# Ledger of designs, part 61: designed miniproteins, single chains

Each design is a single chain, and the fold is of that chain. pLDDT is the mean over its residues in the fold that is shown.

## One batch from the design tools (miniprotein)

Design m2123
Fold by ESMFold2-Fast:
Structure m2123 (fold): chain A 93 residues (1-93)
Amino acid sequence: MYLEPNVVSTAYTLPNGKTFIIEFNVEKEEFLKYVNEFVEKRDKLIKENGRLSLQERYDLFISALREFAEKNNDEKALEQIDKLEEEAKKLLK
């Protein structure tokens, strides 16, 4: 039985108030696995370095989104992530 892939949307608001919506063509279970892996990596970095700066948190989040999109060969999500990264980089020089 072929199940149509569910679209998962993640909204991310930058400090300037600009909101980016990133859509993934993946199953919900795969997205939940990604979220769990991200939380684990984030917690490890906080334990090793104390607090992460706002820029470090943005970089970590964007890197995790990109890794997930690449793993799922989601070119549309990658394009949306590139736009988010470019805008975040302008704010967090």
Scores: mean pLDDT 72

Design m2124
Fold by ESMFold2-Fast:
Structure m2124 (fold): chain A 83 residues (1-83)
Amino acid sequence: SSIEELLEQLREALENEDFETAAEILRQLAKHPEVAKHRERILPLLRQAIELLRKHFGDPRTEALERAVLELLAVLDEMSLLD
């Protein structure tokens, strides 16, 4: 899938609070060779994912999403978004 397609799917998954789908798309983005090129488009979606994680703090259903967010933040060198 193109990175543009992944970004649209991620937006929809986050809007629907579909933690499993959002986690899968974030993992695909982290492995994508062009992910750094699209950093500015990805960062707003990562902020939405972090807000969703904060809203559902302590919910075990969000564990995969939390790991996927941390992985992509590390790939983009944007761990400061958690501060």
Scores: mean pLDDT 86

Design m2125
Fold by ESMFold2-Fast:
Structure m2125 (fold): chain A 97 residues (1-97)
Amino acid sequence: ALLQKLQELNQKVKEAAQFSLEEIIPLLEQKFPESYSEAHIQHLKQQEQEILEKDEISEKEILELIAFLKLKAIELDNQKAAELAQELQEALQEYKQ
């Protein structure tokens, strides 16, 4: 059912946002403190928190999260970020079909 696909997509988006907030953003602060200002880190945290608080997440926000995780997977050599980005891309494609 379309509603079940939407619920799965929303759940996966929130899982990825939570992972970004708990693991990816702290790693950016730790490994690249000169490249990521305190203001930039706070902005990234705020974006992920907004996703977690929303009942409905726009396709644009999902695509931006996928792009973020793909880029950070490369910058951090983080396999889990790459896997979550792929899972989100697949879930979004299944929902749109």
Scores: mean pLDDT 83

Design m2126
Fold by ESMFold2-Fast:
Structure m2126 (fold): chain A 76 residues (1-76)
Amino acid sequence: DELEREVARALVAMQIAVASKGGKEEFIATLERLASHPDPLVREAARKALEMARKVEDSGSPEEIRQAAIDAALAA
C-alpha cells in the first residue's frame, strides 16, 4: 500500500530530525538502528537515507548531510 510506504518514510525522516539534535554521529547511529528495523519498508527508507548520508559525509555540512538523508528517506 502506498500509504504504508509513505508512513514508513515519514517515520524514518522524523527519527532523523529528532536524532540530529544530538549531532551527526547520533543521527547516523539512529539510521543504522532503523536499517535493522523489523518492518522492511522502514529498513528500505533507512538504508537509502544512510547511503546518501555516507555519500555526502566528507563533503557536506552537518545540515546538508541531515537534509540529504531526510530527502533520501522521503524518496524511498
Scores: mean pLDDT 78

Design m2127
Fold by ESMFold2-Fast:
Structure m2127 (fold): chain A 70 residues (1-70)
Amino acid sequence: SVRERAERLKREFEELVEEVKRNSDDPRKVAILLAAGTALVSELYYLGKLTGDEYVFKLAEEMREKLLEA
């Protein structure tokens, strides 16, 4: 389902955020990880927009905010 896909993308994103924190002293690796995180957030955002599912859209906004703080 759409929500199962969204939850999977959320789990992938959260693992990636933890990896960024573990590698905060490696700017090149952080840059690669942030690029991957941006792709995951974009996929969630467009999934929410295309389906009109407010839960998925809110989840995308929460992930985007976390990415901006990383």
Scores: mean pLDDT 81

Design m2128
Fold by ESMFold2-Fast:
Structure m2128 (fold): chain A 89 residues (1-89)
Amino acid sequence: GEELFKIYKEEAKKYPPGKAVAIALARVRADRMGLPQEVVDERIEKIKKSKFTPEQLKALKEAYKKIVENPEMTYDEVAEFILKKLKES
């Protein structure tokens, strides 16, 4: 939760909230999986270039609000919340 929120704040300086959340999640997930930096960079570049549907962007904005209101949430709790919202989109 806390690490995700810190990364989100930095990315939100450069990208809209939906993309900032997606990038922050990709970074935290990659770190936990021990992925090589080249693979991490490729995934982030794909997210930056990705065209999300309006429904997906709305779900990511709702996830951002949840992260901001509950920065103590674990990565797994945030991931489950986002996956649930994306399935409902």
Scores: mean pLDDT 68

Design m2129
Fold by ESMFold2-Fast:
Structure m2129 (fold): chain A 55 residues (1-55)
Amino acid sequence: SIEEKIKKLDENLQVTKELLERRARENGWTQEELDKALAQLDKATASQKEALKKR
């Protein structure tokens, strides 16, 4: 179902955010750089959810 696909996107988003935060720490990113990357990831996931709803 569409709901199952959305749930999987949210689960993958959480894992990706955790990996991104780890990479940011390892590479000495600023909080601003991390926040921008997280915002872009949220926007991309929101766009994927909207695409699923249009089916």
Scores: mean pLDDT 82

Design m2130
Fold by ESMFold2-Fast:
Structure m2130 (fold): chain A 79 residues (1-79)
Amino acid sequence: MEQEMYEALKKAATEALKQGKSEKEAAIEGFKAMLDYAVEKGLISKEEADKLLKKATEAINKGDGEALAKVYQEMLEKA
């Protein structure tokens, strides 16, 4: 599960960079793909994924690695 979530993140982020998106945009797309995978597998609800994506987007835009790590931890605790 964790490996497949990471692969979803990596693939989406890499594709975003290939499309000319910024590093922040690529990070957001990667995190979104990881959350979408977790919802598809029934690990978290779509509502929870939307809340986590909003928090992750705010952390990425601010460059707040600690806040982003807390969002990731919250996702793992729910999954």
Scores: mean pLDDT 79

Design m2131
Fold by ESMFold2-Fast:
Structure m2131 (fold): chain A 80 residues (1-80)
Amino acid sequence: SSEEKKAKEIIEKGKELFKKAGEEYFKDGEKAVELIGEAMELLGDGMRTYPSMKELLVKAAKEMKEELEKKVKEYEKKKK
């Protein structure tokens, strides 16, 4: 559906923002927080605009959070 296509575009953009946040996390913490905020705003707006896609967007947000946490832990472990 058109809504599913738009939800997937939102998910793709959110993933890019979380990936950039992970890259910036140990270089520029303020920028990392801003990128995470932008991703969460985008996903939240998507859930509000396309309620039928809410479950898909929530699942994607959870996966993005888990990937970021994993990347952070791997980096910290390597630096300790």
Scores: mean pLDDT 80

Design m2132
Fold by ESMFold2-Fast:
Structure m2132 (fold): chain A 67 residues (1-67)
Amino acid sequence: MEELLEEGTLRAVETLTKERESVTAEELAEATGLPLSTVTRLLNRLAAKGKLEKIPGERPRYRLAEP
């Protein structure tokens, strides 16, 4: 179940970043219908795994990690 949520989140980031360079947790929560807290946790986990890049700032942004 956790793997399915991580995979779905990664795919949603891929879809959103086709039209945008990066996404916020709020934008991803709106797109997926998941709670903001759940999305933030998944994004941080994926960034820790090196699958997403976290861009620090006033409001953090996330994009696919460049291999």
Scores: mean pLDDT 77

Design m2133
Fold by ESMFold2-Fast:
Structure m2133 (fold): chain A 68 residues (1-68)
Amino acid sequence: MLSDEEIEKGLAEVEEAVKAAAEAGDLRGVRTYLALVQHEAATSTDPREKAALEALAARIREVLAALE
């Protein structure tokens, strides 16, 4: 089980990577991050981790929609 600090750090790193991919016009990269975050959310056994990952997935979907 990840600590809240580890979850926060991981989410921040993914969010920054998504922003970098979006700025580069890399829709494939953004979609890859979305798929990975959705997979982690689906396979997580911690309800708090699931909720945090689902929230991140929603933000990534908004970024992807803005690029389409």
Scores: mean pLDDT 78

Design m2134
Fold by ESMFold2-Fast:
Structure m2134 (fold): chain A 104 residues (1-104)
Amino acid sequence: MLNLTEEEVDELIAQAEKVARELGLTKDSLGGIALHTLRVAIKKAAGLPLSEEDKRLLDYLKNALTKEEIDKVYELAKQIVDALPNNPYKEEILKALDEIYKSI
């Protein structure tokens, strides 16, 4: 579990959004979903509460996407994590992503 404050989580999410833009992922609908899934994973790893928007995303992943689309979302989310510079939280974030992936 990440010992991050809400402000530190917001900074980490902002860095992930910057990386996603630099990789061109925000131009694809699945890239936007991947970035939101990564935000949920970071919050979950930090023990922060999920918003109603975050909960709707998890429901959408479970009920609206095909297996191939879910696999692509997780591939893109991992790509964003791998591209984050000097990230000491990589293992914890990837674990949280894997837990979300296995729950759907």
Scores: mean pLDDT 81

Design m2135
Fold by ESMFold2-Fast:
Structure m2135 (fold): chain A 85 residues (1-85)
Amino acid sequence: GKERAEEAARAAVRELREDPARWAALADQFLALVAQGRHREAYELLAREARRIIEGDPRFADLSEEEKEYAAHVAAEEVGVEALT
């Protein structure tokens, strides 16, 4: 359900925050895309990485594809907003 998807999103955000090198590389690419006006591509980049984290976590293997996609986009919005502020 929504609660499990939100838990997956929080786990992905935590993993990104705990890996400074991975986050620095992603943030650089994200900000470059934003500077070019490519906002959709910027957030899709973050969502793709969050999705990869969620799919690699056996705790969330039972989530549907729709729930994993929702969780990835929630995580992307959270870290993207932090990168811009």
Scores: mean pLDDT 85

Design m2136
Fold by ESMFold2-Fast:
Structure m2136 (fold): chain A 80 residues (1-80)
Amino acid sequence: SNEEKIKKIVEEFQKLLEETDLSPEAREAMEKLIDLIKKTKNVDIAEQALLTVKYLLEHFSDEQLIAGIKQIETWIKGQE
C-alpha cells in the first residue's frame, strides 16, 4: 500500500537523522521535510525527496542541505 511505502520512506529519513551529525538548523529542516512527506502521501515524490537528500548529505555542507531541502519543499508544494 502507499501508506506502508510512505512509512518505510519516513523510517529511512529518520535513520538519516539518527546516523548523521547535523547542525540544529539542518535537523529542523529535515524534520519539516519529513512532516511534509507524511502529509503528501505521494510515494514517487517521497522517494525522489529521499534520494535527493541522500545525495545532498553525501556531497554538500549543512547550509547547502538546508537550501536543497527548501527547494524540495517548494517542488513538493508545486505538485499539490
Scores: mean pLDDT 83

Design m2137
Fold by ESMFold2-Fast:
Structure m2137 (fold): chain A 67 residues (1-67)
Amino acid sequence: SSLEEMKKIYEELKKSGGDAATVRKIFEEKGVPLPPLSDKEIEQATKLMLEYHEKGIKGTDEEVVLE
């Protein structure tokens, strides 16, 4: 569930370009409350999340092979 939720959030964030206000709205639509962060912190956290998800996609392939 958590991974599926992150995947959907990633798709929305990638589509929106990671704007802080849009990120907030995406999380609200997913029912995930955002902590009280500045717009710069939200943008930075979003960037890291997108990188982690991209790495996770590659890691998922690697995990399947390594299993």
Scores: mean pLDDT 64

Design m2138
Fold by ESMFold2-Fast:
Parts: C-alpha cells; sequence; structure tokens
Structure m2138 (fold): chain A 102 residues (1-102)
C-alpha cells in the first residue's frame, strides 16, 4: 500500500539519521512528504511533522521550530495535527542541545 511505502521511507530515513547521514535522511523524508501529499493533505502534514523533528535533531533547530509553528498556525481547524505538532515542538525544546542552539 502507499502507506506502507511512506512508512518504509520514514524507516530508511531513521536508519540514515542514526548512521549520521543527515542529508540523505532528509532527502528520504522529502520523498515521503511528496508521496504522502499524493494520498491526502492530512498524511502530508503528519510526515512534515516527522521531517521537522529529524531536521531539528540534525542541527537545523530554528528551521524545524518554524516549520512546526507554521503547521500549528495553518491547521487550527485540525486538533489532531495541532496536538502532534505541539508535542513535537515540546519534545525538540526539551533536548538540552536544542535549547543551547535557541
Amino acid sequence: SDITRIVGLEMRAMALFVEGDYDAALEELDRAVELAGKISKKEEKRVRIVRAVIQGLAGNVKEAIEELKQLIEENKDDPKIVEQAKNALKYLKSIPEVQEAL
């Protein structure tokens, strides 16, 4: 299924991230966002939250936080996406290395 393909891309991105290949991890997540967008806007937004978390952990903290804040502001009518984005934002801000970069 297309959902299985998206999950596969996310799992590959996580493996690349753990190996320290941050650019390759984000490239796989860009592909996951594009594929999710062809399925639904809701799936695209969920994958964008995952991508933002990995982007922040990879050191692009300010851009990751801006993406999550934008997802919250643009999706006020979708409580589930807002909650997921707020939880991701709280998680990133709780990491000491991220706090020092802010």
Scores: mean pLDDT 86

Design m2139
Fold by ESMFold2-Fast:
Structure m2139 (fold): chain A 85 residues (1-85)
Amino acid sequence: DSLKQQTIELINNEILRAIRRNDVKTLDALLRVFNAFGKALEDDTPESLQSLLDVIDEVIKENSDNPELVETLQKIRDLVLQILS
């Protein structure tokens, strides 16, 4: 699915950016979302995608002091919502 591929590509690109910047906190947040996304893809159910959205929302709340990361996480959230449609 193009939306799933687009989501994977976005997360991977942001992980690589965090590594290049030595931004450990952003990297930890993105890896948490990436692991949750992988689990949701494996289960392939609306319930697993809802669990992924819950993880994204929690990570956004924990990183509210980082507007660039919040913007990236909101884009990932929007892509997940489109997959649910």
Scores: mean pLDDT 85

Design m2140
Fold by ESMFold2-Fast:
Structure m2140 (fold): chain A 117 residues (1-117)
Amino acid sequence: SLPPTRVVIFGAGGPLGLEMVRALAESGAHVVAVDRDPEKIQRALEAGADDAATTPEQFAEAVRSADLVVILVPDEKAPELARFAVQHASPDTIVTVNTRDPEAAEAARKAGATALV
C-alpha cells in the first residue's frame, strides 16, 4: 500500500489549525504539528496530529519529508516561514500560506509558496 500523505502545519494549535488537523487526520493523512509553544503542540496532538516539531532543526526535517506544508501563522510571520519552508522543501512539496494580507501573500509567492486568501 502507498504511505499516507504527509502534511506539515505551522500554526496547528490555533483555531483554524485545529480544524485542519482534525479534518486531515480523519482523512488518513499523517499530520505533523509545528510550533515552539508546548501548549499549542498539545492541542494539535489532542486534535489528531501524529507528530510534532518544536525546534528549527525539527521544522526543517518535517518540511523536507512533507507532501504539503500549510502555514497558518500571523501575517507578519508568514513570509519568513514561507521562505524557510520553500528553502527546506523537496522539489515535489507544495507550500501554502493562508493570509488575508496582500503584502504577506505577495511576499510568500515571491518565496515560491502558494498564497491562499
Scores: mean pLDDT 85

Design m2141
Fold by ESMFold2-Fast:
Structure m2141 (fold): chain A 95 residues (1-95)
Amino acid sequence: SAMEYKRQGIAKFDARDYDGAIAYFRKAIELEESQENVDEDLIGENIMLIGMAYAMAGDVKRARELADEALSRTPDSPVVRSMASLIYSLIGEVE
């Protein structure tokens, strides 16, 4: 399931395996996008988790691009908005 891939991605992220985390979060997004009833909030959360992984790896440009993408897809999600603030803090940028 998309939730199981997200869980595996979080485990990789906690281990500081950011490449492994990104791979699992991508699988979660692809699986969710293939569902008849797409959970856009879950997709936005996984995009933000990829952005956070890039921020932790020092890839500021990709982190910002992914934060902007997730906010564009799910602008009203409190979780996505909170994660965007954390990404901006990690990369040293302000809103």
Scores: mean pLDDT 83

Design m2142
Fold by ESMFold2-Fast:
Structure m2142 (fold): chain A 76 residues (1-76)
Amino acid sequence: SAEELVKAAVNHLKQRPGLTPEQALDAAASLAAYLIRQGIPREKAVEMAQKVLKELGVDVTPEEVEARIDERLAAL
């Protein structure tokens, strides 16, 4: 489920020592881009990335999250 994927991503990233907000944003955006390529609607993938970042305490704007997802999608 989407909630299980969010929790798995949060738990994995919390175990990384010295995780920066930038690294967390890149990881969340990469997950969202992957899900979009698998056929998950963009709006749901963006929501999942935002939930991961919120759970990690990373303060980024929705616009920055969307921009990073779009960069990841354009790279492939």
Scores: mean pLDDT 83

Design m2143
Fold by ESMFold2-Fast:
Structure m2143 (fold): chain A 86 residues (1-86)
Amino acid sequence: MSSLESEIRAILLDAGLSEQTVELIFSKVKPLTIEGVLATAREEDIAKLAKKVGLSPDETKKLRDAGLKYNKESIEALKEAVERVT
């Protein structure tokens, strides 16, 4: 597995999605596309991904929670990077 795929898997499992649901997502959507959806954490993007994969409302909520966490961590990482170069 690529490093990105492993990281996305960990994020989705941490959000409470089952291993079977995570494999289903990866069977229909590329890891880079999943990362983009999580990084933006936009309701519209999450809903489109969930519909494409056939996720339940509960699984869609977990996907949203994963996106919100990933988006927050990405913003904090960017802030730290800026502070290190100034």
Scores: mean pLDDT 78

Design m2144
Fold by ESMFold2-Fast:
Parts: structure tokens; sequence; C-alpha cells
Structure m2144 (fold): chain A 82 residues (1-82)
């Protein structure tokens, strides 16, 4: 259930009421999902994850927004190298 893990992590990371510890855990979960997705070499999964990150970035601000945008760009670059 990788997509459900990503969805919950992105919800936590973009939640203004979440604690710094909860946001840190969410960021780690997002990073793990992105690494697994890149290693899968599945362009459909990579595109889907990139879209989810881009959508979450639109709701985020500051460092979280920059982090999500950077990960989405890396996934889109990885798809081009397949």
Amino acid sequence: MMMETLRRALETLTDPEASELEKGAGQLAVSVVVVITIKSKDPEEMEKVAEMLEEAAERAEGEVKAYLEALAEKLREAVKEL
C-alpha cells in the first residue's frame, strides 16, 4: 500500500497543525516512497508519484514546498532516463 503511505505522509507534511516530529516522520516516509518508486523503474508509478508531490506542493509553503517540488522534478528526470 505504497500510495496510501504516500497520501498520509503528504497530508501530515502539509498539515499546519502537525508537530515538527510528525512532519519529520512524514518527510522521511515521502523520501522512502520516492526511492522505492525510482528503483521500480515503472514510468506509470513514477508519473503518478510526481503528480501527487506536485499537487501537495501547491498546498505547501516554504521549505516543504521546495522539498516536494525538488522530489517531483527528480522523478520526472528519472522517467526521461528510462
Scores: mean pLDDT 82

Design m2145
Fold by ESMFold2-Fast:
Structure m2145 (fold): chain A 66 residues (1-66)
Amino acid sequence: MADEEIRRLVEEGLVSYKPAREAIEEGKKNGNLEEGIDKAYELVKQWAEKNSQLGKDGARALAAAA
């Protein structure tokens, strides 16, 4: 399971990270929302893992990427 920092970044990224939002919208269009959400989580989680060491800076960078 993701640690507390990665979990927080993923939650923020699902709202603010544009590629994650696009994955969810694609899932809606295809009638497979669950697949879209899974893809969004994977994208945000990969980015969050790279930036988890930055803490607040990582969260800010994720928000800026939206």
Scores: mean pLDDT 64

Design m2146
Fold by ESMFold2-Fast:
Formats: C-alpha cells, sequence, structure tokens
Structure m2146 (fold): chain A 63 residues (1-63)
C-alpha cells in the first residue's frame, strides 16, 4: 500500500527532525568546543538522512 509507505516515511522524517531540534538545543547551550563539534557532525548526518528520505517521499507522492 503506497499510502502506508508514505505515512512511514513522513513519521521517520518527523522523528529525525525532532532529533535535530534536540541536538540544536544542546549545541546552543554547550560551551565546550569539542562537544559542539560532535553535535554538529551528528546533525549533519541526520540532515543527510532527512534529505534522502524527503527525496524518496516526493517520488512516491508523485505516483
Amino acid sequence: NLQKEIDELRKKIEELKAEINRLQAEYDSTTDPEKKAEILARMDELSVEIHELNRKLAELERQ
């Protein structure tokens, strides 16, 4: 069912966005430059995953 795939992708994207929002809050409250670098790297990884899932979602929604 195409709708189930779309719903699961949307759910995953929102979960990853929520994780980035939490990491952004940690980044903004952190004064340790080493920890900031770790948070930025994790946010970058999650942003790439969200981009890939959004591309897949857009292709499925066009069907």
Scores: mean pLDDT 86

Design m2147
Fold by ESMFold2-Fast:
Structure m2147 (fold): chain A 87 residues (1-87)
Amino acid sequence: DEAKALRIVAEIAARGIAAAAPDVVSAEEYLAGWRGELTLSEEVYEQLKAAVEAAKPEILDAAVEAVKANVSPEVAAAVEEGAEYMK
């Protein structure tokens, strides 16, 4: 399920961001923005599936980079920041 894979990656990023700035961005608001912007190729979708199933840092980094390529600059910056907090 594409939506489920996207949701899991978005939740990981959102949790990292919410931990850094809990009074600025809620996880729900962040995830709502992602749903409107994420458009993935088949290759990116397969990488996300692998990341959510294996939960390995290198796979997560690849999935995050792929998501960043398919969202706005503002969302991409938030994803990158969230990924750093999850490391």
Scores: mean pLDDT 51

Design m2148
Fold by ESMFold2-Fast:
Structure m2148 (fold): chain A 89 residues (1-89)
Amino acid sequence: SPASQAQALLQQIDKQLEEARKLIENAKTEEDVEEAEKLLEQIGQQLDQLRALIDSNPALPTDIVLQYTKAMVEYIGLKVEIDLKRKQL
């Protein structure tokens, strides 16, 4: 179902966002930053898929939309943190 698909995407996104945060916090080299950027590109694609699913399925639970919004805010924040980390290297 669309709800099951959205829930699976959210679980994957949340796990990858946590992994990206750890990569950024522990980054010491340009190579470390590039690894985090590649993970964020994948997360961005998954967020786009989730947004498309939400937009095409108005009957999805409100909780899914709230979790998507939370993930988007975290994703944007991590993109800013990568830019700041690169400037420190």
Scores: mean pLDDT 89

Design m2149
Fold by ESMFold2-Fast:
Structure m2149 (fold): chain A 93 residues (1-93)
Amino acid sequence: SAEELEKQREEQVRQTKLAMSDKTYEELARIQAEGKLTPEQVEELVRKIMTEMINEFYKLRALDALQEMLKTTSNEELRKEISERIKELKEEG
């Protein structure tokens, strides 16, 4: 049923969020331990992780998750990418 498919999608979104949080934490801890943590490196890591998360949500057709990212994202390039992915999903029906 459509309800069961949506429940499965919500679970996959939850798992993706947890995996991305764990990966971000581990990478930040590694860089910090090496004494190489700079604002530029943090920005590059955040952009990389967010781009990966956008791509994973797109693969899952997780429209609600992408819309929530758009509400919380201030980076103009990321907002454009999210908006384009949302548009593509809406046009697919």
Scores: mean pLDDT 82

Design m2150
Fold by ESMFold2-Fast:
Structure m2150 (fold): chain A 61 residues (1-61)
Amino acid sequence: SKEEKIKELELKRQQEIFKAARDVYEKGNGVLTKEQLEELQKRIREIQEKYDEEVKKVEEE
């Protein structure tokens, strides 16, 4: 169903956000500078936009 597809996309969104945060923290050895925080915020925004578009496509089917 569309509802199941949307739930799967929301789970994938959460997983990709967690991975992005983990990758940034690991790259900085647990230190988050202003520049790294801005990179993380940009990555999260890009992930959110990607999944918002995918959810919209499912809803418009």
Scores: mean pLDDT 82

Design m2151
Fold by ESMFold2-Fast:
Order: structure tokens, then C-alpha cells, then sequence
Structure m2151 (fold): chain A 63 residues (1-63)
């Protein structure tokens, strides 16, 4: 999954929150003002929990 962060969000803090929810951070994606994290999430409940984080703008599932 690709996790898009809100403007001013802290990448390291958001990555730690995702890992605490059982996610695995695979990489960072920063381009043209976009802040995002490439992550592997174990299930739909983890996707919903990550999407509910205050600094997360959007979660996109990648196949």
C-alpha cells in the first residue's frame, strides 16, 4: 500500500505508528511536495487503522 501523508506530517512518527499497527515500511516516496510511505499491511483492519491516523491523508492499495 501507498500511504499519503498530510502537509506538515512527520514521516518518522507516521512510519512508527504504522509499524505499531502491524505494518511493514518498505520505503519512502517523496516527489514534488508529496510525502508518502510504501508499506505492507497484513489485513483490511490494518488498512482502516492506518487510514484513521491523524497525519494520513489517503491509503492506496497496490497490487
Amino acid sequence: ALVELKEGADLAQTAAAIEALGGKVLGRSTSGGFKGLLVELPDDAAVEAVAALPDVQKVSLLK
Scores: mean pLDDT 78

Design m2152
Fold by ESMFold2-Fast:
Structure m2152 (fold): chain A 65 residues (1-65)
Amino acid sequence: MEPDDLIAALEYLRDVARAQGRPEMVRIADEGLEKVREAKKAGDWEAAQRVFDETSARIRALEAA
């Protein structure tokens, strides 16, 4: 997936978390967004994908708890 698609997906997850009143998920999504943007600037698409996968897993783990 292209880094811009990963950024859009994390922005969507952040907006959903904000609407649900879940500040810890918003923070995790913001951290992931920052790291994906850094990876995009570096041209490291593998790092961008890895950060996205880790961030999504953290958000899903909190949702499951």
Scores: mean pLDDT 82

Design m2153
Fold by ESMFold2-Fast:
Structure m2153 (fold): chain A 87 residues (1-87)
Amino acid sequence: ADIPESIYVLTKEAEEAIRRAREVVEASPNATPEHFEIIREAEERLRRLYEEVRSKAANREPIDNQAVVKEYEEILELLRIPVEAVE
């Protein structure tokens, strides 16, 4: 109920970024197992972050919007590593 709309937008953008990174890496002859592990770590971090935000909202606990945004930014930066390596 009290999840900021900005967090929903960031979640969708991160999900799309992960999907695109996977497509680019899977299509590349230069892909390594390490690139897939980085994408998997990004997926797990996003899932944990969203579950934490949902849990706090459900329990009416305050959400540190700046800390949450920073975690989304770190997930997006993590995805740059495999994408840039295979492009």
Scores: mean pLDDT 81

Design m2154
Fold by ESMFold2-Fast:
Structure m2154 (fold): chain A 87 residues (1-87)
Amino acid sequence: IDTNVRVSQLAKRIVELVRNGRFDEAERLVEEAIRTLTPEELRQLADALRVAAKSLRDRGKLDEEGYEKLEEFAERLREAAKEKEKK
């Protein structure tokens, strides 16, 4: 499955911010994504964040708080995609 380069780069940046404890900055990027991305791109971003969170957790590169935060962001992105599809 081909990944959108923009979505891939955004996912990487959000993950790096969460790994560095910069949750407020990561939150702002998620809010910007919800405003600017299509429903399909939001679902792709959510999936990318979940895959990255599990992989980093399994490798000991992400703590519990960071893992939970990325899962929370992924859920919000999926809900935002559903909301955009209704309009």
Scores: mean pLDDT 82

Design m2155
Fold by ESMFold2-Fast:
Structure m2155 (fold): chain A 61 residues (1-61)
Amino acid sequence: PPLTREQARSAAEAGGGLAGVSAEEVVRAPDDSRARQLAVQLAQAIGGASREEALAAIDAL
């Protein structure tokens, strides 16, 4: 399933900032470009999601 912003937020909380990205920054990102970058970094940090899955999650918003 695609990684949504809410799932990325939960993953960031559980991961304790594995990629140095906070869940709050993902949720409150002012534009899609920044949100996509943060989502990709979170997906990489949790090691379970690909770049494509992170981008799909942003598009699902």
Scores: mean pLDDT 54

Design m2156
Fold by ESMFold2-Fast:
Structure m2156 (fold): chain A 101 residues (1-101)
Amino acid sequence: TQEDVISFAQKLLERTERLGEEIRRALEEAKRRGASDEIIRRLENLRREVERLRDEVQQLLAQLQSGQVSRESILRLIGLSLRIIGLEIDFEELKREIDSE
């Protein structure tokens, strides 16, 4: 239903916002501890990717809320969900490298 799709998109937006906040905290901590320029660059790149994903999810959510629910919009939402999973994995891998530095 339209309500279920909107609810899923809202939860995806919340998930993306949480990841962005975790990356922000990791970046602040890495800078405070004098992490390498390479680690800082990778965290900043990951933050930018999460910001782009957030913008795409917000844009899609606005379209869904306006009643523009289509098969294509649902497939886009699934694609965005897979992208957030990939970014979460990338962030966990980077966190392990930071802990080893």
Scores: mean pLDDT 87

Design m2157
Fold by ESMFold2-Fast:
Structure m2157 (fold): chain A 80 residues (1-80)
Amino acid sequence: HMEELEKEREELIKKIAELVKDYWLALFNGDREKADEYLDKIAELLGISREEALAFVDQVLDDVVLKGISIEEAVRKLLE
């Protein structure tokens, strides 16, 4: 039971990390529409608003830059 929940949690973390990375790459390439689509997918997966998803990805980026951790590790930390 707990192993299945841990696996589902890790799959969610990896999916969110992929979307955060895609969001960042879309912004870097100037593709605001595509970036907004990735934010909406993050909001849907986490069950939060788009504004909360934006705050979430900004915090992930801050943790990556300031703490030197991976996007996946930052996502895992914030979902504690």
Scores: mean pLDDT 82

